# Designed miniproteins, single chains, continued (3): the designs that were tried, part 90

Each design is a single chain, and the fold is of that chain. pLDDT is the mean over its residues in the fold that is shown.

## One batch from the design tools (miniprotein)

Design m11114
Fold by ESMFold2-Fast:
Structure m11114 (fold): chain A 100 residues (1-100)
Amino acid sequence: MPSIEQLRNQIEFLGAQALLAAAQGDRATKAAYLAQMRETSELLYEQVEPLDPEGARELRELSERFLAAIAAAETEADIAAAQKIGAEMGRLVDEIIERV
């Protein structure tokens, strides 16, 4: 089973690739990375939930917002907004790791 840190790093990588695809107008590549992010996020929630159930719930909410922001991203401003949500999610995972 991958660690919480490995899963977080994988989601950050996939998110960056999805946003790059969005910037290029490549909807198919963006959709493929979003699908991979959803699968990886479920694994992350499964790892966090037994250690920090409240943190897992907050993480799911932020992750759903991040995925939705990437899916809707078509403009430079949309991409910047999605990057900000992704940074908030990464910070939450770091906080969870520190307290479990």
Scores: mean pLDDT 86

Design m11115
Fold by ESMFold2-Fast:
Structure m11115 (fold): chain A 71 residues (1-71)
Amino acid sequence: MLSPTQKLVVEREAAELGLPASLSPEEKLALMREVRRQLAKGDEEGARAILLSHGLSEEAAEAIIEKLKAA
């Protein structure tokens, strides 16, 4: 369980990236970690597939991948 402060930080980061508001803070954190993990191993297709499976459009998924690669 995330602390109230951690929930606020996760929600802010997720909103800045464009993640769906329908996800819980724990789900948003897990999704961001898994996408970063896929990108770290060079699997952009895997990262995109994970984002699409959570209800993001192809355009939104690409924007998130681009932002995470630039960070």
Scores: mean pLDDT 79

Design m11116
Fold by ESMFold2-Fast:
Structure m11116 (fold): chain A 82 residues (1-82)
Amino acid sequence: ASAEAARYALLGLRYLRHGQWDKALEYFKKAVELLKEATDPESIRVALEAARQGVEIARQQGHEDVLKAFEELVKVAEEKLA
């Protein structure tokens, strides 16, 4: 279960790299949902790292609205790891 959160986050990142924002957001939403069930900090950290790469890609492609959404998600995940 905890490993699936990381897998969905990585799949979302892959779709971002192919310019498919709708699919990337769908997979990322699944990763966040699984993280709510995960009690393992390592799974949260892996998903957070994928989200950080998503921020970088969104910035490179000029999608500021998506960029801000990922930045908020990174902040929330970091607060959960504190």
Scores: mean pLDDT 73

Design m11117
Fold by ESMFold2-Fast:
Structure m11117 (fold): chain A 95 residues (1-95)
Amino acid sequence: SELRLIALGIRWLADGRISDEEAERLARELLEALRNLSTLPPSMQEQVRLTYRLLAELGRMVEAGAPRAELDRVRERALEELRRLRKERAEEKAK
């Protein structure tokens, strides 16, 4: 399940600081954004796609029992992309 993989990625990324229900909610929001990509600004479209790819990769790796070192590398990339996305959204709203 795509939803399950994204939720697994989010839960790993959050390092246990998020509930399963919250991770699934965020996963649904990301998948909805991906399905309605054309309603977002072009810069946001690319960031949503990139975030989806990173979280899906992380989720598959978690499910497959990948080595911690590989998971940590993907996690660090995903965290940086999520921080960048949040910062850009905050800057647009501050105008």
Scores: mean pLDDT 77

Design m11118
Fold by ESMFold2-Fast:
Structure m11118 (fold): chain A 70 residues (1-70)
Amino acid sequence: MLEELVETFKRIVEEESDKLTFATRFAEALAAAARQHPEATELVKKGAEAGQKYLSGELTTAEEIEEFLK
């Protein structure tokens, strides 16, 4: 299940060239993860940070997102 969250985040990064669409899909994925996996609080927090860093240009690739969430 946690691996599915990482793969979902990577897929959104790879599929979405528009940052606004990325932000919307990423926020929806984080909300779904928080509801389904309350025990994964730390991963959800890291996901939110990864999204912010991607939007700011600090993280630019799916591989960087994966490494950050590790």
Scores: mean pLDDT 73

Design m11119
Fold by ESMFold2-Fast:
Structure m11119 (fold): chain A 92 residues (1-92)
Amino acid sequence: MKKLIEETLEKLKKAKSLEEMKKIAEEFVKKLTEKVNELLKKGAPREELLELLKEIHRLLVPVVEELLKAMGLPPEELAEARALLERMLASG
């Protein structure tokens, strides 16, 4: 998981177009969802899931917000992306 987050952050920092950034984010979201579902299927302790969510929040949210602003996204798209990210983190 940590390697996936770090690789995604590096790719996002290098992304210079909205489309490239979107592809990187979609790939990350898909892989993250698969990993969370695997942990849930295995009956992983809630503590492991919470630690994972805290790690993602700490590493990913600030960088994504900064990149979205740097890319000049419309305020509505920025707000939607932020809300989606927070909902995903809250849902586990």
Scores: mean pLDDT 67

Design m11120
Fold by ESMFold2-Fast:
Structure m11120 (fold): chain A 86 residues (1-86)
Amino acid sequence: SEEERRKKMREILLKKGYSEEQADLVIAMLEFARRPDDPEVRERLKELLKKMGIATDEEIDEALKSPEAAGRLFQKAVEKLIEESK
């Protein structure tokens, strides 16, 4: 189930030193990869990316229009999460 997948991913991330908010970002990125045209998924992902200071509104909107740009933005997000997990 979606809830079980979320719990499992969160547990793995917490063991690596990530916060629950950071885990939510990773989960949102995975949900976007599965349902990129879902407006609720897009809004949740955008909100988390802005809150974490990973990208500007313009960069996020452009990235979410193409798989290649989204992948690059997600790599940047993961790098920032790793740096802040100390």
Scores: mean pLDDT 76

Design m11121
Fold by ESMFold2-Fast:
Structure m11121 (fold): chain A 77 residues (1-77)
Amino acid sequence: ASKVKSFTVSAEVAGDQITLSAKVETTDGTKEFSETVSAEALAAELASHGIPVPATREALAAAVQAMVTAAANASLA
């Protein structure tokens, strides 16, 4: 089975959209994923879970990037 060696997660704000990109380096090679979602949809999702929505799209993107990174680290630990 592949073992994760490293991963990088980034979030980019583009107008009303946030693009989440992940690069995962494993012993079997590198995998890259990207997904574009609306900032409004992300804000609504956070609010539905009782999470305070950041005031700016940049802060929202940073918060989502941190959450995805934390979830990935927890899954790999």
Scores: mean pLDDT 73

Design m11122
Fold by ESMFold2-Fast:
Structure m11122 (fold): chain A 65 residues (1-65)
Amino acid sequence: MKVARETGAAISIMAIAYEVGGRVELKDNTLIVYLEERDREKNERAIEEMRRIAERAGMKLEVRY
């Protein structure tokens, strides 16, 4: 179901973001991930994975530094 998929995606994205030292905020239908700009290259693979999870769930993802 859509609701279960969105909840699972949010939890997965939050787990990945916290593992790389980031913060996640849910605003309306958008997941906002705050990361350190200096670690951008180190976090590139994690960001790509978070985007794929969000796309599969039909959610919007924004990465902010």
Scores: mean pLDDT 76

Design m11123
Fold by ESMFold2-Fast:
Structure m11123 (fold): chain A 74 residues (1-74)
Amino acid sequence: MAAEAVERARRAADDPEALIGLSGRELKLAALNVSPEDAPRLAEGFREAAELAKDDPEKALNLGAAAVMLERKA
């Protein structure tokens, strides 16, 4: 569910390693459904997670794409 993905992402916002554990679908659902007020904090977390996941290009790309979606919301 989209609400569950948003809640998981919000709980992990301050933990980039936990954000890396989310699937690409969960990242996309969270980015699409989070409120504009919460979007800047989640975008920062996703950016940090993408840097941490540089050794996994697919994960880094998914995290970076989700961060861009959140930044465009703000």
Scores: mean pLDDT 78

Design m11124
Fold by ESMFold2-Fast:
Structure m11124 (fold): chain A 76 residues (1-76)
Amino acid sequence: MVAEGFKHLDLAEEAIKAGDAKKALEHVEKALELLGEDDPAALMLKARAYELAGDKEKAAELLEKAKEVAGGQVAD
């Protein structure tokens, strides 16, 4: 159910903007379950949620994983 997964990504972004790291992580986990554990958009939001929670090391690790899964983009 792709639409439901994307709804959870939207809710996670709203929670991040509201400063609620716990709620953001809950929605990101649901999005990963629905879209795939290696979905780069969900991994990016998970990284932002951990950054908001103050776990900068975990956030950096997740950001690196998201870039790896996305295959990297080289733009001019």
Scores: mean pLDDT 78

Design m11125
Fold by ESMFold2-Fast:
Structure m11125 (fold): chain A 65 residues (1-65)
Amino acid sequence: SMEEKREQVKKKLEELAKQGFKEIVEVQLAANEEMLKNHKPPSEELVKKAEELKPELEKLVEEKK
């Protein structure tokens, strides 16, 4: 279900927040919550922000492992 997917995403993002990625996590959570709450794509502004941060997030996760 979407609710289960939301919880899984939250757990992974909370783990990253503990590692000092709070800003990236907050943007990702905001986009995810907006999409799930409104049952439509998140705002274009949030999507753009998340897309800009996604490569940085993945790079940081890779460097941590």
Scores: mean pLDDT 64

Design m11126
Fold by ESMFold2-Fast:
Structure m11126 (fold): chain A 70 residues (1-70)
Amino acid sequence: SEEEILKLFLKYDKNGDGTLDREEFIEFMKKHFGLSEEEAEKLFEKYDTDGNGTLDYKEFSALVKELKEK
């Protein structure tokens, strides 16, 4: 659910800036989806559309919803 995604995002947003860095994202993907570090890194690069090295909530939410539907 959207509430579940938001709770997970907030849990891994260690600096409270409203974004997940690469390390936070990889840890989330490994623990929640059972992905390898390499698989998580590839997804991060795909969804980091502005190339700033972080995922905002909109990018993160879209990714998680897509993975849950597939």
Scores: mean pLDDT 76

Design m11127
Fold by ESMFold2-Fast:
Structure m11127 (fold): chain A 64 residues (1-64)
Amino acid sequence: SETDVFGRTQEVIDRIRELVQQGDFEKAEQVYRDFLEELRRQGVPEDVFRTVEEMLRHALRQLR
């Protein structure tokens, strides 16, 4: 469901934040890529996928 996808997105954002704080940018990028590929494989609707990408981009901009 959309609720499950958005919950998973928040977990991924939290993990990326931890990795960025540790200076592990390569692992953070890999986690980001793996999550988007997982959603593509699951056949998540395009509008849901775009919302997830927006959430991730917004979170990455706030990691300063």
Scores: mean pLDDT 79

Design m11128
Fold by ESMFold2-Fast:
Structure m11128 (fold): chain A 62 residues (1-62)
Amino acid sequence: SPKEELLRLIAEAIRLMGEEFDRLLAARKAGASDEELQAITDEGQQRLAALIAQLNELDAQS
């Protein structure tokens, strides 16, 4: 159902936020540059954008 799919996408977004935070902390500890940290952040933002696109697709099906 659309409600179940919405809750799944929200849970996935929360999971991705935690995953990105962990990656940023690990990269920082390893001595990553600001450029490398930006790349990790950009990847996380792209993944979140994909989830938003799925949400919009569900809305468009209505």
Scores: mean pLDDT 78

Design m11129
Fold by ESMFold2-Fast:
Structure m11129 (fold): chain A 55 residues (1-55)
Amino acid sequence: SISQLQKELAKLSPEELTEYFLEKGNIPKEYREVWLPYMEKELAELREKIAEEEK
């Protein structure tokens, strides 16, 4: 099942999720623009999985 943390993360914008990911992973802020498109994709996939599990 989808965790409560994943459900909370799914409420964030791509920009907010990217900031959260960088801070939690101790990744330098210089990589923000590099990771943003990947986080947009991850967020879309996470939202889709949550929608499917809540049917």
Scores: mean pLDDT 81

Design m11130
Fold by ESMFold2-Fast:
Structure m11130 (fold): chain A 77 residues (1-77)
Amino acid sequence: EEEIERDRKLAEEYKALADSKFSEAQRLTDEANRASGDPEKAAELQAKADAVTKEGNELYRKADGYYARAIILEGER
């Protein structure tokens, strides 16, 4: 059962990192929307937001994997 706790901790850590990336992406998207009067700046900010969102998705996939493994281990008993 120590393995279940370890996987849950790893899932939580990766989820926290992913949430941080999604928050950063949202801030960049908000900045892009506020920069609508400067379309080049808006496009640059949106491109950064998209890149950070991709990083967040990769981290979230890792978190989901560890969480799923913890659930399977709990079910096996």
Scores: mean pLDDT 81

Design m11131
Fold by ESMFold2-Fast:
Structure m11131 (fold): chain A 60 residues (1-60)
Amino acid sequence: MVEEILDLIELGRFLEAQEKLSKIDDPAVIQAVLNYAIVTVPQVSSVLAAVDFINELLLL
């Protein structure tokens, strides 16, 4: 599950990554994915896509 979410982030499939992450209620897992997204998303996508994805994660 977590590895699948990370792969989706690397592929720029943020909506699918967000939907899968929303099924996880473990704060430690959510925090680990958020930390990974913060460093990875700016390298593989535009600033706008990164901001949208991070904002959605903050609502979880």
Scores: mean pLDDT 67

Design m11132
Fold by ESMFold2-Fast:
Structure m11132 (fold): chain A 109 residues (1-109)
Amino acid sequence: SERELVTRKIALVLRAIGLKLELEDIIKKSKDPEIIEIAREMIKNLDYLQKLILSKDLSQKQLDEVAEHLAEAEKHVQEAKNSKDIEKQKESLLKALEHVKKAIEILEK
């Protein structure tokens, strides 16, 4: 239904906002320039993803695929937050960024 599609779009936007807040916390707490750079790039991609979600007529399949990629990005950001190893934090953030970029690619089709 139209109402269900609108509700799903709002839910994805709120998840993107939540993920941006977690990345802002990582930026504030990190002293590693590469971690800060990856997190800032991910925030920019999430801002663009939010704009695409709100501006486009999306199929159920696109909404499902974007939700799956956001879930993977959320998982990898949590892995980065829970790691004490800087290199593992970077690896997890890069995996999260890849999933955000894949979500954008789905919506650009």
Scores: mean pLDDT 91

Design m11133
Fold by ESMFold2-Fast:
Structure m11133 (fold): chain A 57 residues (1-57)
Amino acid sequence: MPSEEELLEKATAIAKALLPSATPEQIFRLLTDWLVSQGYSREKAERIAREAVERAL
């Protein structure tokens, strides 16, 4: 299982790749749904997705 730091780095990389063609809100939703599909709680997924989007900006 990746560490929270590794997961955040991966999510940030995905956000950076998507930003030219998607809004921050769209990326946040996509990352949240992806993290939930990986077995994370929605609350934790939303926190990681939010940090990833903010770091990608």
Scores: mean pLDDT 81

Design m11134
Fold by ESMFold2-Fast:
Structure m11134 (fold): chain A 62 residues (1-62)
Amino acid sequence: SLLEEAAKLVAEGRGKEATELVAKAGGTDLDSGDRALAGGVAIGGYPPSPEAIRRGMEMAGV
């Protein structure tokens, strides 16, 4: 899934590409995608799990 790939990219240090995938998954802009990914990190720690990213998206309104 896009969120599993995003979690893998964060673990690899490819945070910008992870933000793009989160934005694509949510059908939103990069700023909202970045907030969603940051929310996932805040909830689940670094690197965030796909479930933590999904939770971050919900909190960001994505």
Scores: mean pLDDT 85

Design m11135
Fold by ESMFold2-Fast:
Structure m11135 (fold): chain A 67 residues (1-67)
Amino acid sequence: SDEEALETIFNVLKKEFPNLPDDILNKYSNDAFNFANDYAKAFNLPLSNKLIKLGIDAAKIDIRAKI
């Protein structure tokens, strides 16, 4: 489910960035999910764990660039 995907993304980001506040982690988790979902829809692909991973990697790059 979308909720389970978001929770998985949040937990990955929390492990990588334990000092970030939960509201910021929730923002980046939603950004990662939306990236994966938009990519899947644009290319008529299923929302796979590989696309979720791509969204997570994009979020990690964005976090590291801004902090």
Scores: mean pLDDT 86

Design m11136
Fold by ESMFold2-Fast:
Structure m11136 (fold): chain A 90 residues (1-90)
Amino acid sequence: SMEEKIRRGKILFSQGMALYLVGEVLEDPGLLEEAVKKLGESADLFVEGGGDEDALREILEQAKKLSEHPDPKVSELAQKLAKEIEEKLK
C-alpha cells in the first residue's frame, strides 16, 4: 500500500542518516556509499507512496550535503541522487 511505502521510506531515511553519521566519524567511504543508497531507496519509496514533497526536500538537502563530501565515490553518488530528486520535485 501507499502507507506501507511511506513507512518503509521513513525507516530507510533514518537508516541512511545513521550510516552517514557513523561513516563520517569512522571516515569509512563504504558506510557513506551505503548511506546514499539508503537515502535513494527512501526517496523512491516516498515518490511511489505519493508522499509529502517536504520529505523529498529533506532527502535532497542531505544528498546536497553529501555531494560536497571529499570522497569522490560518495560525492558522485550523492550528486546523482540530488539530481534525480530535483527532477521528481520539478
Scores: mean pLDDT 84

Design m11137
Fold by ESMFold2-Fast:
Structure m11137 (fold): chain A 56 residues (1-56)
Amino acid sequence: GPLPNDKGAKAMGEAARKAGGAVTGPEAARASGQLADEAGGSTKEMGERLAAASGK
């Protein structure tokens, strides 16, 4: 299974994808979600902080 850091980064990407859906139309939300999912790897540090704050 993935490391805790990977889990945090993935949770961050998923949260961004969810937020994107609320901001724009369905296709724009999908594109934003995919970009956020890709950025999740780059923002693993922020994902880790979110995971710590969320108790993951």
Scores: mean pLDDT 57

Design m11138
Fold by ESMFold2-Fast:
Structure m11138 (fold): chain A 56 residues (1-56)
Amino acid sequence: SAEEKIEKIDKEMKEKLAEVKAKAKANNWSPVEFTSAMLTVIGEGVQKRIEIRREA
């Protein structure tokens, strides 16, 4: 179902956000770089959720 697909995307997004946090810490990213990377992941997740709901 659409709900199951969205739940999977939410899990993938959580994992990607954790990776961004780990990478930012390891590479001493600036606050701007960190925020930009976080927003990119969130935006991609939102777009995928919209596509799934459109097809439901």
Scores: mean pLDDT 80

Design m11139
Fold by ESMFold2-Fast:
Structure m11139 (fold): chain A 94 residues (1-94)
Amino acid sequence: GAALVEAARRAVEEAKRAAREAEALAASGKATLAEAIGAALRAIGAAVAARLYAERAVKEGALSEEEARALIEEAEKAAEKGIEAALKAMEAGG
């Protein structure tokens, strides 16, 4: 129960960290497209992990459906920012 909630919250923070890395790479003008895509993929993977942990925590009664939705939305927004950063890196690099 509690371990799943902590895993979900950790996955949200990992998604946010990977998205920030993708944004920093895009802003640097020195990153390869592959590096920016790699950071975006890490953000996407972390968002998927957050969803799976949060949904299981709801089933075990450790998290409400509303709390799970908030965590999932936060992680998915981070993944979207990572994707946007990779697209900006593509525009800058060709």
Scores: mean pLDDT 86

Design m11140
Fold by ESMFold2-Fast:
Structure m11140 (fold): chain A 70 residues (1-70)
Amino acid sequence: PLDLDAVTQWLEGLRRRADEHGLRLGDVEGTARWMTEHPELVLEAFQSLADAGLLLPEDLEALKEVVAAS
């Protein structure tokens, strides 16, 4: 299972950067919960966001480390 605390910290970092650019990240707690419930979909979903230019490659790599450590 994914480490909920590590996932939440990663999402909070992403939310802060998004807010700096005038973007509103949705429900962080709900997203973190979804990620822990569907770990098999996490990397696919966030890779798709990175491919669309909505996520920095460095943030995706940090997420891969969180997933690998879990």
Scores: mean pLDDT 76

Design m11141
Fold by ESMFold2-Fast:
Structure m11141 (fold): chain A 82 residues (1-82)
Amino acid sequence: MKYTVELTLPDGKVVTFTGENIEEIAEKIAEYLMSKFGQPEESFEEIKEKIIKGLEKLTKENPDKTYFKITLDELVLIALDS
């Protein structure tokens, strides 16, 4: 199933990610964040896993939707609540 995520970053920039599944989109988001903000304290794989958890929760709450508009802060909060 194809998904599209519009992610609003802390600087107010909106970036659109598209993928065939949640893992593909999570990888693209993690790569972008690592490239944009440098190396965080967490590894690439840890960031990717948090993004996967957040996106999985969004898709579970909205099973008929393939388009999501969220902030990075919302995605992180969703992942922590999972």
Scores: mean pLDDT 73

Design m11142
Fold by ESMFold2-Fast:
Structure m11142 (fold): chain A 60 residues (1-60)
Amino acid sequence: SSSQIQQKIDQIKKDIDYDKKVLQDLQKSSSISHFVSSSITQSSIDFYKDQLKKLQKQQS
């Protein structure tokens, strides 16, 4: 239902915002371990953005 899709969209937006905050904290360090963690976090953000776009198309 449209209501359930909207709830999923809102949750994904929250997850993206959380991961963006984590990414900003990781980017404050120049260590290799932080670079790897930043890459993983960015991949997570990209995954959630793709899910968000897919759900938004279902609302159309």
Scores: mean pLDDT 78

Design m11143
Fold by ESMFold2-Fast:
Structure m11143 (fold): chain A 96 residues (1-96)
Amino acid sequence: MRERQVQAVREVMEEGIRRLEEEGAPEEVIRFARKVMEILERLANGEITVEEAEEEMERLLRELGLDTEEKLREIAERILEAARPPAERARAELEA
């Protein structure tokens, strides 16, 4: 059951990242999204704690120069919009 949940999140994120690449999103945004996916997978598998995940996220944002409120908001909105259709499809598949 946990594996199915992790797989669904992974599929949604991979499709979201692909859409961002097709739209010509900056490399920093794509790299951030890929790293976020890795952190979420490790958290879902119990490999890291919530505190460790938060620490890794903060470090990642600093490394990519995305540590400003304005950039964070823009990136979050862009990722959310790109992931919206894949998320709906994944939910329908899990309920089927």
Scores: mean pLDDT 65

Design m11144
Fold by ESMFold2-Fast:
Structure m11144 (fold): chain A 113 residues (1-113)
Amino acid sequence: MEEIKEEVLKGASEPQLEAARILVELSTSDKIEYGALRMLISSLSKALKIGRFDAAVELVKAVADALGLDPSTVKPEELAELVINAIKGRTGEKNDIAREAIERLMREAGLRM
């Protein structure tokens, strides 16, 4: 587990790591609007056999890569919001691209969409 965690974290920028931290904090909220985020992070964590933070890092990386975002200059809050909006099923070109990236990550992890 630790070796996989180190490899995952090595591929992420500081803004991406901060966005992943925001997602983990929101996933611990009792608000029903974050229920899908909490479930997705938990499912990815179990399927990939990594920590919840590492699962959030994979989500952030998948969305950032699909949108062609500069990993060194992207705002962590904007990146976290893009992931949340995609999970909530919000429509729009960026949200649709982000959702497809998340669905692809879920398929690679062996999860149903």
Scores: mean pLDDT 77

Design m11145
Fold by ESMFold2-Fast:
Structure m11145 (fold): chain A 55 residues (1-55)
Amino acid sequence: SERIAAIRRRARTEALGELIQINNENKDGAVASKLGLEKIKEIERRIEEEVKELE
């Protein structure tokens, strides 16, 4: 449980940094929003796979 919680916390912290960077690097807000949504989906999938491997 602690290891799974640590994985989720780390991934969320990293995701926030990456989303901020995507927003700063993209002047088109629509493009930035789309890239951010895809990044969230990718991170959620990675968390799910890591959790499955530990359980």
Scores: mean pLDDT 73

Design m11146
Fold by ESMFold2-Fast:
Structure m11146 (fold): chain A 65 residues (1-65)
Amino acid sequence: SMEVEELAEKLLELAPGLSRRQAEGIAEAILSGNLVQIEAAIKDLEEAGELEAVEYLREKLAELK
């Protein structure tokens, strides 16, 4: 969907080390409110040092809780 693509592009701006497939998966998790998948993505991005993407996802997670 266009919403998935737009979020994926935003995630790639914040974390250029992500693949498009990874970014799309994270975007789908955000749009569906899949908290477990979002928390898993935060952990993986922290380990990768992608701190801007981590901050963005933590904000999204807080909105959904």
Scores: mean pLDDT 84

Design m11147
Fold by ESMFold2-Fast:
Structure m11147 (fold): chain A 76 residues (1-76)
Amino acid sequence: PKTDKQLLDDLEEKVKTIYQQSTDPRTKKDAKDALEEINKLKNDPNVTVKQLILAMARVLAISGELFVEERRNERE
């Protein structure tokens, strides 16, 4: 059913947003790498719940990188 696809689509949109909002080359690279991994999972007919959880954790970590970047820029 639609649940795993919707989750991966949501993660993809989240990472694309991070890539567009970030000005830090490191955060952009991490977002690009995460997009490639999400695309591999979207093309895998046997995606496991564990792989989905790991993808979510990765996106959360990258979101944290953007948060730190934004706080640094605001302190300017």
Scores: mean pLDDT 78

Design m11148
Fold by ESMFold2-Fast:
Structure m11148 (fold): chain A 78 residues (1-78)
Amino acid sequence: NNRTIADQAVRIVDDFFRNGTSDQQFQDYLQSMPPNMQSAVSTVYEHRINPVPTMSNTRDTMRDIAISSIQTINRSIS
């Protein structure tokens, strides 16, 4: 379920920023993930560090960004 994966990706990124995890530790953790989760987490993380000024920075927006990323990867892998 893409929504479940997206919700988990948002939580992972939230935990990363909350805990002050280093970029190296984040990259090492990211490499242990399946491609669809890795894409979702990476996409949400990029939006958090480089937010689009016209987009709301809500959990719902982050989830939607993650879902879009997962769908793109699933089409590429499938």
Scores: mean pLDDT 73

Design m11149
Fold by ESMFold2-Fast:
Structure m11149 (fold): chain A 75 residues (1-75)
Amino acid sequence: MLTLTITLPDGEVITKEFSSAQEAIRFLLELAEKYSDVLDVASVIGAILDLIGDDIETRNKVSGHYEYTLKPKRK
């Protein structure tokens, strides 16, 4: 079980539970698409790479609580 807490640039906090890192990564990609005009893509990529690294190291057994703050897109 993996819990993901995301803080959006407007201060909104989203907490979701996932059965795998792949589901959490998919959720981050969906957030990047939905909020593409307001999210810094580099901050989303950083969170995804962190989860991919842990998923590889744990052999698809990643668990625990992950917290990410997504940065606002600069003009």
Scores: mean pLDDT 77

Design m11150
Fold by ESMFold2-Fast:
Structure m11150 (fold): chain A 71 residues (1-71)
Amino acid sequence: MSVVVGTARRVSPTRYEVEVYIDGELVGRGETDASGMTGAQAAAMGVLGAGGKVVERRGDEEEGEAIGLLP
């Protein structure tokens, strides 16, 4: 199984920058809407977008991290 890590950081009042890593390699970067969403939720969306199952997430309104597993 491969490990997927999503990270999110607030870059504006309405946007998170999300980065996705698979086995330590950066595979994707983008922005998502921050309205009604925590950094942990934004990071988890990155993991789900990569096809990962979220097993751990943490964060606040400014930053978040999610860890997932791929088959």
Scores: mean pLDDT 82

